Designed miniproteins, single chains, continued (2). Designs and how they scored, part 71

Each design is a single chain, and the fold is of that chain. pLDDT is the mean over its residues in the fold that is shown.

## One batch from the design tools (miniprotein)

Design m6455
Fold by ESMFold2-Fast:
Structure m6455 (fold): chain A 111 residues (1-111)
Amino acid sequence: TTVEVSLEFDEERKTLTLRIRIRAPTMELALEMASAIVNALLTGDVAGLRAALSRHLTPEQVDAVVAAVEEALRALEAGYTLRVVLELESDEPGAEPLRIEMILTREALEV
């Protein structure tokens, strides 16, 4: 199981793009990890994210994902629009990659 994260700031548009690529043995596991990340972005529950990912990822990978989510949460607090791109892949033969894109604003954390 692998996770790759990247962050791209657009200062002119006040937009942060958070791209997360997850490759897991099954699509179900990739979706479980993606759900934990989305929940952390919506609730700010970074401790819950760390616990969920630590079951499947190395400490280094967990730290990278948590750091990226914390940066995204800071950008939301600063009034940036957060574009989240989740790219999910499974090692199952014939499984198609899944791409999920979400747009979040500070208002989504308050509802």
Scores: mean pLDDT 82

Design m6456
Fold by ESMFold2-Fast:
Structure m6456 (fold): chain A 72 residues (1-72)
Amino acid sequence: SEAGVRAMLRHGLLEGARLAEELGDTELAKRVRELVEQGDLEAALALMLSSPNPRVRAAARGALEMAQSMAA
């Protein structure tokens, strides 16, 4: 379901925001959380994929792939 896909993506993005914060990128974590609260998961995903940290980008990609697998 679309609701299930969006819930999975939201969860993955918030986990990625926590990782970004643990790695010292508190501004990225704050902005991702703000976008998620606004329901703009697409902007939150794009922001994380634009991160200079490859671990944050990998987390964002993983969240998207898992959410897409739920759509089937």
Scores: mean pLDDT 84

Design m6457
Fold by ESMFold2-Fast:
Structure m6457 (fold): chain A 65 residues (1-65)
Amino acid sequence: MEEKKKAEEAMRKVREEVLKNKEWSASEAFGKFAEKANELKEYDLDVLKELRDREAEKVIKELLE
């Protein structure tokens, strides 16, 4: 449970960092999110997949809204 919370925090920071840069197009920002999320391989992969999907939805929502 503690590792999942740390992975969730790391994934959330990746989302915030990507969305902070307003110079990227929506496709570029989403691509950068995927790239940075894949760099978090130090956490459990199943946990990362679940968290990545959740944060990816938030990125898409903010970029398309």
Scores: mean pLDDT 71

Design m6458
Fold by ESMFold2-Fast:
Order: C-alpha cells, then sequence, then structure tokens
Structure m6458 (fold): chain A 62 residues (1-62)
C-alpha cells in the first residue's frame, strides 16, 4: 500500500539523517556523503509517490 511505502521512506530519511549527523560529528566525509545521497533518493521517491507531499528536510536534520 502507498501509505506503508511513504512511512518506510520517511523512516529511511530519519535514519539516514541520524547517520549523516553522526558522520559529520566524526569527520567522516564519505559516510556523510553516502547518508546525504540516501536522503536525496528517498525524498525523490517520496515525491514520485505523492507529488503534493511536502518533506521538511531541515526539521528532519535538526
Amino acid sequence: MKEEEIQRLLEEIRRSAAEYQRAVKAGDQTAADEAGHRIGEAVVRLREIDPNLQVDLEALLA
């Protein structure tokens, strides 16, 4: 169901955002870039499922 996929993508974004923050604090540029890429991919897919859905990345990364 689309709602389940949306929830999984939001969870992936939150998880990847946490990984991104940890990588930045550790000075791990490779891990930070990888986590950032995963966030971007999940956001693109989320918008393809529901074009009207707004994802606040700044709130998720805070």
Scores: mean pLDDT 75

Design m6459
Fold by ESMFold2-Fast:
Structure m6459 (fold): chain A 63 residues (1-63)
Amino acid sequence: MSLDEIIDKVAKGKKRLSRKEAIEVLQSFGISEELAQSLIDSLVDSKYLTKQQVRQLVSLAKV
């Protein structure tokens, strides 16, 4: 599945994802829960993430 397909499935039609949902997307790409939480805490100041922020986090974790 593509990144966008996974994001859309986890978001369930919502415009934004919770931090827990963003971690779920990151884990689907082989990123550990600990690394996902660290990236979100460092780069996201809100309770919810846009789909674009989740895409950026996956890209950063795969570098």
Scores: mean pLDDT 79

Design m6460
Fold by ESMFold2-Fast:
Formats: sequence, C-alpha cells, structure tokens
Structure m6460 (fold): chain A 83 residues (1-83)
Amino acid sequence: MLEEIARLLKEAAKAARAGDKEKAVELIRRAMDLGTQLAIQQGSVLDADSQAQAARLFEHLAKMSPEKLAETAELNAEEAAAM
C-alpha cells in the first residue's frame, strides 16, 4: 500500500505541474483514501480526526497554485516512500 500511495502522489505532482489541478486533487484524494484504509488495518482509532484534517487539507489544496500543489504532493510522496 505505501508504494501505491507514493506512486499516486508522484502522479499527482506531475499532473499539477502540467496544469491539470483537477487530476492532481483526484490523485491526492485516492492516495488519502488508501492511507486511511492502511491506518484502520493497523488499528488506528483517529477516524473522526483524520476526516476533519482531510476536509481542511482539500479546502487548502483547492486554493493552491498548481506549483504549490505539485510541491505538496512531492513532499508527501517522499514521506510515503520513506515509510
């Protein structure tokens, strides 16, 4: 799962750099869904807090420039790959 999350985030960064912000946000959403599923499988009980954080993150992402969205996705991909 972590490898798939990292791949989705790398593709999101590429989409954002290409100016496809809509595609980038969709790929980030898919990566977050996989991350949530992995956390639940590992016994995480922070579902409500994670949902609130996700909502705030998407609100910020929607207002970001494509360049900043790409940077955000790249940093998260690097973190996921390092885990």
Scores: mean pLDDT 71

Design m6461
Fold by ESMFold2-Fast:
Structure m6461 (fold): chain A 92 residues (1-92)
Amino acid sequence: MEIPDAELLALVNKAIDIALEALRLATTVEQLARAIAAILRAIGAEAKAIFLAGKARAEGDEEKAAAALEEARREAERALAEAEAVKAEAAA
C-alpha cells in the first residue's frame, strides 16, 4: 500500500507470527529462547526503521531514510529465517 514501510511491516508481522508458532511448539529451553529472540529482533527492526528513517526524513535526507529502511528489512528477513528454522525444529 502507500505506507513507505508497508513491506517492512508485513515482513515483521510474518516473522512474529511464525516465531509465535515456534514458541507454541517449543519443547526445549533453547527453542523457546530462539523463538523469543526472533520476536525481539523483528520488533527491533521495526523500531529502528521508525526511529532512523523518521529522523532522516525530518532532516530532508531521503537517501539516509531509504538506507535505514533497507537495513531494517535485512534484519527482519534474518528474524523470519530464524523463526522458520526454530518452527521446523520444534515441529520435528
Scores: mean pLDDT 79

Design m6462
Fold by ESMFold2-Fast:
Structure m6462 (fold): chain A 90 residues (1-90)
Amino acid sequence: LAEEAKRLAEEVAELIRKAAEAAKEGDYEKAVELLKEAEAKYQELGEVMKKAAEAGLEEEAMEAARLVVEAVLENREALEEAAKYMEEKE
């Protein structure tokens, strides 16, 4: 559980960074696709973190959450640009 939560958190963080990079390059379609993939894996991470917390591994669950939060905060500007593109495309 702890290793699985960490692995999923690292995968989500990497997808967020790749989405931010695509947005910086002006490829908003790719950025949106990567963000959707990150959201799906984040949902899976949420389930693993819940199981980890129920098993008494709350610290490991919080560390996994922190990795994702750091990736979002580090790439906030690029993510906001991608989100704005999504809203205007609808």
Scores: mean pLDDT 77

Design m6463
Fold by ESMFold2-Fast:
Structure m6463 (fold): chain A 58 residues (1-58)
Amino acid sequence: SERERRLKLLKYSFELIENAVSDQDKAKEILEKVREEFGEEVAEQLKTVVDSIVALKG
């Protein structure tokens, strides 16, 4: 269902944020899963979030 899909995307988003600065390889892996399941546009939006978090770390 759409609700289940949204919850899954939220879960991936939280996992991605958790790994963005501590485990960049894992973050990339999660992004690829998002791309496969939700499409390129959603994956690009989340990649922008990851890139922003990594930039804030510097």
Scores: mean pLDDT 80

Design m6464
Fold by ESMFold2-Fast:
Structure m6464 (fold): chain A 119 residues (1-119)
Amino acid sequence: MKKKPTKEEMIESIRKIVSDAVRREATRLLEKHGFSPEEIERVVEELLKIVDEATKKAFDIALNKSDEEYQKELKKLREEVIKRAEETFKDLPESVRQEIVRLAEEAVELIDFLIKLVK
């Protein structure tokens, strides 16, 4: 390509990679537990909202000058994501909720990995 990727294009690529991975894994989990297509879409969309906001926050933090500040804020973001997922999905069966919360936590790890690759 004629140009290097812009910052906005890199953010969008990370969002797409993370969202595609989360959607795939969440759909598999929910299908395994006998959820209807409508229920799957509802849960996946709510999970993707949490993950998208986490991606945006992580990228904003990563643009700060200090790697030490990034690591500290990433730890807080992970705790926030876990808490938000627990609250959002508290009406799901406990086993399914635990798997969805783990998937949200793993998404934060993937976001961190991808940010480190492009930074």
Scores: mean pLDDT 81

Design m6465
Fold by ESMFold2-Fast:
Structure m6465 (fold): chain A 79 residues (1-79)
Amino acid sequence: SLEELRKKAVEFIKKNKDKIPEYVDLLLSYVKDNWLSALFFAEVLVEAGYKDEARRVVDALKEANGPGKPIKEIEKKLE
């Protein structure tokens, strides 16, 4: 399930924290072409405790005119 995949992704990110900037930069490079992946990873970053990195992804999604409702739900978790 997507929920199980999200939990595994959170664990992976926490164990590979040194790679987070690299993963975020890669994601930002194609955010316009893949909103679903960007939304998924923003949620993963929030749940893993990387709010600043999640905010960067959310800001890029907003600039790319991504889906407003999912973006607002992530923004609520960043407060």
Scores: mean pLDDT 81

Design m6466
Fold by ESMFold2-Fast:
Structure m6466 (fold): chain A 75 residues (1-75)
Amino acid sequence: LKGLILSHLDQYNKDNKKNYSFTDEALNALVKYLEPKYRGYPGLIRESVLKLIKYAEENGKTTITKEDVEKVLGV
């Protein structure tokens, strides 16, 4: 699951010439959120990553934290 999250992040960064990243705590929180849900919703991983990137961009941030994951995804 972590590999899929990072793959979507890396693809967005390459396509848009951006440098967004997750802290280890943010990545763990996102995995915890996705693990019970993603198997029934194939787009969920990509959509969650894109929501977090959009939030970071709107708030002038390049690093996504655990607090950002909890706020954006309602954890």
Scores: mean pLDDT 80

Design m6467
Fold by ESMFold2-Fast:
Structure m6467 (fold): chain A 68 residues (1-68)
Amino acid sequence: SVSKEEFEKKMNELIEKARKQGLLDAAETMERIKRQVLRYLEQRGSLSRGAVDSVLRSVEDIIRQDQA
């Protein structure tokens, strides 16, 4: 399982990377995803590592799409 703190740290790193690359729409989408997952973690206490890894890969794909 993955803690709220671990997930939030990883998402913040990806959001900061997107912002530094000027991908503001991607960063905003990633912040919305972060908020939704944090609400889920608040209700259930944890996520599986596989679920977190899936979310992180999806947001990395958003960054790649915005780069072309």
Scores: mean pLDDT 76

Design m6468
Fold by ESMFold2-Fast:
Structure m6468 (fold): chain A 79 residues (1-79)
Amino acid sequence: MREQLRKDFQEVAEYIEEALKLMKQGKYDEAAKLLEEKAKKSSPMAKEGLLDAAKLAKQKDVEGVERMLRNAREAVRAM
């Protein structure tokens, strides 16, 4: 149970980190597309987090995406 949940949060953190790197390069649409494509192939829990991050990427909210990355990493550490 906890191993699967940890893997889901780790996958979310990895994909958000990739998207954040694109956003810092000004590639907001590419970041959002990356997150939406990853969400389609992810578990329901990971999908929700990735779609939320994609919404923030479309809004060009770099700080919001950075907060989501920190939250996902903290969830993995707490397990």
Scores: mean pLDDT 80

Design m6469
Fold by ESMFold2-Fast:
Parts: structure tokens; sequence; C-alpha cells
Structure m6469 (fold): chain A 95 residues (1-95)
């Protein structure tokens, strides 16, 4: 189902973002955050298909935040990754 697809995408995004919080290089953090942003976008599309426009909007905002983090230095990227992880956990609780 669309909700199951969204849940799977959020779970995968959370795993990648948790790895990003511990990334030893900027390049590693950027790669993980880009992949997580793509998964959060996929969750937003699935939630839109399910008619849950509020959760879709939140998933899209999380994707944008993860994408913006790729423009930061390592310390700030890791800090933003922690914030993104919390927001992904909140999404998962509502799915």
Amino acid sequence: SAIENARGAVEQALELVEQATKAKTLSKAQGLLRSAARLADMAAFSLTAAGDYELARRAGEVADQARQATTLDLDKAQETAREVAERLRELLERL
C-alpha cells in the first residue's frame, strides 16, 4: 500500500540519517543526506497518493532540510542530521 511504501522509505531514510550524524567525512555525510532526502521525497509522494497531505508536506520539508544540510560543513551537517532524525521518528510514529 502507499502507507506501507511511505513507512519503508521513512525507516530507510532514518537509518541513513543516523549514519550521517556519525559520518567522519563531509563527503560521506553529504552522500547519506542526499540519499535520505530522496527517500523522504518518495515518502511524500506515497503519502500524497494516500491522501495524507499534512504528512506528505512534513516529509517534503524533512527532504528539503536534509538536502540543505549537504551545503553545510561537517559539524553543522551532523547537527542538522540529528534534527532530521527526530523529525523522521515523529513521521514514523504517525504512520
Scores: mean pLDDT 92

Design m6470
Fold by ESMFold2-Fast:
Structure m6470 (fold): chain A 74 residues (1-74)
Amino acid sequence: SEESIKILKKIIKIIEESESLEEVLKKLEELLKKDPSEVINTMYDAVKKILETGDYTKEELLKMVKERLEILEK
């Protein structure tokens, strides 16, 4: 949806402007308080899991989110 695309673009900006995954998680939590959307909640849960497991870097997360945006824009 157009709303999901706008939210994902906002999430991409948060990831790009953040220095760490911990900062990304904090900014996503703040975003959830203003807009409790499923897209933001799903991303928050994903980042939290990445921080717990250490499976992905911030750069790898950014790549995955950008790929998701490209699929939704088609």
Scores: mean pLDDT 83

Design m6471
Fold by ESMFold2-Fast:
Structure m6471 (fold): chain A 91 residues (1-91)
Amino acid sequence: MISEEAIEAAKNAGVDSVQVGDEVVLGEALGTVPEGVDLVVSGSAEQLDKLFDVPSSEIKGGNVVGLGEDKFVVLHVEEKGDKKTVYLKKL
């Protein structure tokens, strides 16, 4: 279960979209996520720098990132222009 603190941090960072599994929590739907993905976040590098405990440039597949009180492994990162969509599995 994704913590409310993680969702609040995403809202405070001003990210474009947050999806918990297939459920849209903030912004627009990012589509159906692959099995094993618990959280999807989309935003600019500046928004992601505010959200995660690591710089957005270090958000890569296989890395562990902190969000609120939760820890996630990065499964995949998709770049769309100036935006990144980060696919995360809760540890």
Scores: mean pLDDT 76

Design m6472
Fold by ESMFold2-Fast:
Structure m6472 (fold): chain A 55 residues (1-55)
Amino acid sequence: SLIEENERAAEEMRRGSEEYRKRGTPLDLTIAGMLEIAADTNEWVAERLREREEE
């Protein structure tokens, strides 16, 4: 489902963020931050989709 797809995308993005954070350069930390925002967005979309299925 689209909900499951968004949740899986968020998990992958968080995993990528952790890898970039370990490298510790300013660019890597910026990429890590961008991946965190993308993960948060996918989680938010999944939650909104669940709410719409209940309405």
Scores: mean pLDDT 84

Design m6473
Fold by ESMFold2-Fast:
Structure m6473 (fold): chain A 93 residues (1-93)
Amino acid sequence: SAEKIREEFEKEMDKLLEEFKKKHPDDKDAIALMELAKLSFLESPKEDLKTLVEEYKKAFEEFVKEKKYSPETKELLEKFLKLLEEAKKKLEE
């Protein structure tokens, strides 16, 4: 069950990453941060997920503030963070 949740999370994250890369191929910093968030989530034990999600949420909020992204790009990043929070909740059940 936990492995299936992580597999579905990886699949959904890869879809969002591919969509972001197609729209913003030159935004290497954002792509790297998204890839790191995905890998960190997959490699982390359940007990660390709350702290990890909170840390990445803060990192993305500062990143968006600095980069002044379009509303469409902000929506993609919000969907990414929502996936992290939803996967965390499913693993906590």
Scores: mean pLDDT 80

Design m6474
Fold by ESMFold2-Fast:
Structure m6474 (fold): chain A 80 residues (1-80)
Amino acid sequence: MYEEMARLLREAAANPDEAEARRLLEEVRERAGSGVEVEKKLALAEIKLLKPDPETQQQILEELASSDEELAKELQKVLS
């Protein structure tokens, strides 16, 4: 499961076609299910690929920080 999820996330992040990248993220959600670790990786991929507005990015970062400060800090560096 994690190996498949990591592969799909890498493919999505590397894909120059935004529509295909969004499709790969949807497959990750369908295959991975729900869990704290899965949610964190999906949040990272969503910020990286979908580039949501600053307000939405901050909401995602705050939610991650409440469960994993280190991941939130790494994500903040990626956004900078």
Scores: mean pLDDT 57

Design m6475
Fold by ESMFold2-Fast:
Structure m6475 (fold): chain A 85 residues (1-85)
Amino acid sequence: SIKEKIEELLEKYFEILRKHAPELLDALTEEDLKVLSTLDPYLIANLVGSDIQTLEKLGKLTEELRKELEEIKKELEKLAEEVES
């Protein structure tokens, strides 16, 4: 299901952030966590995109990290288009 795919992508995303940029997880508010818990792929894709941009500006975005985050973002964007259609 779409929900299961979003949950899988969120787990991968959080694992990547915990390993490479835990400060980005620490910056999430209770409101942000509530939004994430709704499993809205559009909002989650936007958050991933924002984190990629932030990591790039901080010089922390390796080629492997960029690839993994962009893959997650693309899958979330596909799911968002399916829901909004």
Scores: mean pLDDT 78

Design m6476
Fold by ESMFold2-Fast:
Structure m6476 (fold): chain A 97 residues (1-97)
Amino acid sequence: ATEDIRDIARAFALGMEAASPENRFEVGSLAAKAAIDALEGNTEEAIKYARKAAQMLVEEGNREGAARLYEFIADVAERKGLKETAEEFRRMAEEIR
């Protein structure tokens, strides 16, 4: 439970740090939503929100930030034993680089 809250907070922070000042709270919020859905095993929802956050980062020229966001969500999913979700996010990180 405490670890899950920390993962959500870290996803939010990672999204904010990667985004421009204008978009920081929106990207952070989308990253946090993706982490919540990943933790709950809602793979489709997690991918939807993560892709939206990543698209905003790519549009700002931060492809590395987008890849790092996907890798972080993969790590969160892996820690919860969600192997399929983790593998999908690792593929998404590889594809965006």
Scores: mean pLDDT 87

Design m6477
Fold by ESMFold2-Fast:
Structure m6477 (fold): chain A 88 residues (1-88)
Amino acid sequence: SMEEIREALEEAEKKVEEIRKEAIEKKVEAGWEKEIEVETKSGEKFKIRVEVRENEEGKLVVGPVIVESSDPEILEQAREMRERLEKR
């Protein structure tokens, strides 16, 4: 259900925040990435990748979040999570 996807994404959001903090504390370089696999209660799997890249000013940005799924509903809900994380 949509609620199961939302719950899985909320747990994933917490993990992504931890990964972003780890990247900042470890002083990782542009091109660093870390991927996690998330599973819903229904057994649907999707991947979330956190990247470090340089912005237009040449500063390192931690938190571009990429979500990979074959399910359009997961991708649509993940857009809200991605926007929240990228604004932090």
Scores: mean pLDDT 72

Design m6478
Fold by ESMFold2-Fast:
Structure m6478 (fold): chain A 66 residues (1-66)
Amino acid sequence: PVTITVPLPVTDPAVMEEIRRAALAVPGVLDVRVDAAARTITITAENIEALAAAGQAVSRVVREAL
């Protein structure tokens, strides 16, 4: 498994939950944690390909929220 922590440019808890759900919906994603206070998301996936797909899903939700 591979893990990445990335900053989130959003503070709305509803948007953060939408981001968490979008990342978890990606096949091969094992765990997603959102830290609202730090404005970060930590994604754990089976491989780099699943991690990249999860990152794309998060970016899409963020763009739609901004």
Scores: mean pLDDT 80

Design m6479
Fold by ESMFold2-Fast:
Structure m6479 (fold): chain A 68 residues (1-68)
Amino acid sequence: MLSLEEAASLSPEELTRRIFEYNGGDVDAAIGELQRLLQGMLAAGLISRDRVKEYMDEMWRLAEKLKE
């Protein structure tokens, strides 16, 4: 599993790809972990609310395109 620091350093596209690979292509598990990582980063003060929103929005968009 990616650390909060690693997740915060990745672009939305790269973060989504890494999480999907780590979860063996299980998209539901990957999306859940992405959400938890972002909330963890926000709670830990590693990322701003605006950044969390940007990551979530782009990851969902990319995940849907990859899943289709």
Scores: mean pLDDT 72

Design m6480
Fold by ESMFold2-Fast:
Structure m6480 (fold): chain A 64 residues (1-64)
Amino acid sequence: ASPFLKLKYVDQARLQSLMQTFNMDQQGLLRLKPEDLASVLGVPQQDREQFSQDLLALKQQLAS
């Protein structure tokens, strides 16, 4: 399973939709700004700070 599926608001269908919408693979998605990814996923504004932190933690884990 993709590490992205650990993020709140991400499921398999949304991950596939994101890759198709931006015409990029998982590495390309990791280069997106947290705000852009949150907007596409429909993350509520009050949850965006936490989502950004979770995404950065995921990126650091994958870079190691």
Scores: mean pLDDT 73

Design m6481
Fold by ESMFold2-Fast:
Structure m6481 (fold): chain A 93 residues (1-93)
Amino acid sequence: MLTKEEIKEAIEKIKELLEKMRSVDPSNFDEIRELFREIFDIAAEVAEKVNDQETLEKIREVYEKALEDDSYDAFLKAGEEILKIMEETYKKY
């Protein structure tokens, strides 16, 4: 089971990746997709390690919807939503 400090570290990494995504030229969709994928992977790993299936399903739904929309705005918005989900998870532990 992850410690509360490890969850906090994951949240900090997601914040860093979101700032990096905002600094990337929106036409560089491959880099934006890679950054968004990394945000998802970090959040999904935390949810799995704390055995929170509800949180994991929410993260997956946000991720899949953003991939369907496949736009810079969709990825940025989804990343922000994943961050909020992670902050709510941190408050539970």
Scores: mean pLDDT 83

Design m6482
Fold by ESMFold2-Fast:
Structure m6482 (fold): chain A 85 residues (1-85)
Amino acid sequence: SPTPLQQLRELIDTVVYGSDEEAEKAIEEIRKLLAELGVPEQDIESLVTDLKNAHYLNKQGRTGAARGLADQTLQSIGVLIQELS
């Protein structure tokens, strides 16, 4: 079975590169996974804002900026999960 971080990586890629509908569904799954991992609601909303921004950057053709923001968001999630362990 994939680890939570592997699942989050795949969902984040769906947010960045997917359609608006695919991105919205992936964001809701990310919210659920982060809540199950014990991430506070305030931190989830901040991370989701960054992921929505990454989606729109890619939609504007700013693919490098979108990937960079998505990678930073995944790194922040990894740190938060470590602090909750």
Scores: mean pLDDT 88

Design m6483
Fold by ESMFold2-Fast:
Structure m6483 (fold): chain A 75 residues (1-75)
Amino acid sequence: MKTEELLKEMERLKEEGKNSDPEKAQEIAFRLVAIARAIEEKPGEATWDDVEKYYAELKKKQEELNKKRIERLKQ
């Protein structure tokens, strides 16, 4: 896969984020970070599978942090 395709997707996501609800904008932010990390780790060789893997890890980590934050506020 070409890095250009990933950069194009980042541009598309940034435009989508401008017209999105805060929750959707957060999802887009995670996707952008995942793409950036994939490019940094594998310059010129990053694949969509790498992006999806990193995105899933970021989402899982954030969900755990949000869950702990909510529990702390309830107690």
Scores: mean pLDDT 75

Design m6484
Fold by ESMFold2-Fast:
Structure m6484 (fold): chain A 55 residues (1-55)
Amino acid sequence: MADPRLSPEAARALAREHGDRIDEFVEEMRKKDGLTPEQAEAVRAAIREARAALE
């Protein structure tokens, strides 16, 4: 995890809020907030992992 602010619990919360839009949410953050490619991938991976654990 490159972004220490996204804990597993935070990733779970984002997975619950966005559901199928997790990927779209992260891409929007990357485009609008200027996240580095590595940060965007780390956030996306953490959320996907949390979503898989919930599902």
Scores: mean pLDDT 68

Design m6485
Fold by ESMFold2-Fast:
Structure m6485 (fold): chain A 87 residues (1-87)
Amino acid sequence: SELEKLLAEARRLIAEAKELLAQNAPPEEVSALLDRASELIHKVVELAEKENDKKALEEAKELQRELNQLELQVEQRQLAALAALAA
């Protein structure tokens, strides 16, 4: 289904973002993946609400919570990098 494809792609992007964070990749690269995942999650929510697919909506909410946690980690790393550059 379209919902399954969108959810699978969002999960793939989140998994890739986690791997990049673990490898200390630049915050900009991680942020770009999370932005793409966020767009897909929004599409899932809209489609799931239209189709009354409560399971897909719950899965989208779980992915949104995980995405929010990863965004906080990226923000923390960006702030730490800025602090390290302060002379």
Scores: mean pLDDT 86

Design m6486
Fold by ESMFold2-Fast:
Structure m6486 (fold): chain A 100 residues (1-100)
Amino acid sequence: LADLLAPYTAEQVIEEIKRAAERGNDFLVRLLLKGAIARADQLTPEELEKLANLADSLGYYKEASKFYRVAAEKYRQLGDTEKAEELENKAIEAEKKFNS
């Protein structure tokens, strides 16, 4: 079930999440986000940042925080410490919203 997104590109997953959210299909949004998190190691830091920003904008703060943290770690591994720090701060902000 976690591999439901295996045939989809990150861009296709982002578009499907947007469509599911527009239709009010919370179950499908959560399922797609969970699948993307399971594939986070296969995604670029830019793709993870886009997924994090989308999840955050839709109120899925727990999922957003997870994407921000993985993206930050990948940017740090690439030597982009400033971008990593920015995304770590966004992960903390999302955690605060989730715990409120």
Scores: mean pLDDT 84

Design m6487
Fold by ESMFold2-Fast:
Structure m6487 (fold): chain A 80 residues (1-80)
Amino acid sequence: SLKEKVFEALKKMKEIAKKHKDEDIVKKVEETEKEIKNFSEKEMFERFLQTYAEISSRASPELQAELSKVLDEFLKEVES
């Protein structure tokens, strides 16, 4: 389901941010995970993309590259 894929992508992004010791991005992902629990699938998708844009703009080039791979995999899986 889209919900499962969104939470899986957020979890992967959080794990990557933890490896890079980017506590700000970890917190932003955790905030998003809490926020979207009661969202519709469309609202979850839109908020996920907004969170990706925000964390990507703050991230180091190396972290951005790894986050971009997670987004690419997510988009291929949801066909969106």
Scores: mean pLDDT 85

Design m6488
Fold by ESMFold2-Fast:
Structure m6488 (fold): chain A 98 residues (1-98)
Amino acid sequence: GGTEEQLKKIKEKLVEASKDNEEISELIRKGYFIAALELSEGKKLLAEIIEELEKMREEGASEEELREKAKELAKELGKPEEVEKALKMVLIREKSRE
């Protein structure tokens, strides 16, 4: 129950989160709001980690500095797999932007 109300609230939050996460934005664009909801709930930390690492990259951080930050975040958050995924995504995006 409440799927419409939940979707409305999540959509508002996902629109804000999509500013820093292209995957969530893409799911919203395609109308896959349930998938976006699942991604947002299951991978909120992934999006936050990507944002932190992207910010460091924009400030001129090297790949080694991004890896060091990722290790610290993995230890702080207790989510090493999500941190590893975030790091890979940031490094791949940087390479493709070259």
Scores: mean pLDDT 68

Design m6489
Fold by ESMFold2-Fast:
Structure m6489 (fold): chain A 96 residues (1-96)
Amino acid sequence: SAGEKLEELAKKDPLGTLERVRKAVEEALAQETNPLRKENLQQLIEAIDEAIELIKAGAPEKEIQSKINEVTAGAITALSRFNKKSIEEVIEELVA
């Protein structure tokens, strides 16, 4: 249900969903001490910012949804690994 709720939120509010994900990645980046993991989190922020610009540019819905799915999946995986939480727990926190 958490994953389904995230998919529904991404379709109804793509910008708000990306902003929530971006904030979670920024908070992880602020606490990260490993240089390679910092670089990976920074690259995720850049990918999220590209997705936001795609929305602002009025790109086709299919391209927007594809990019949101890609960056959201990457962010959830990284946040799960960073916080030692399950993917389900990370998703629940993002949609709270």
Scores: mean pLDDT 82

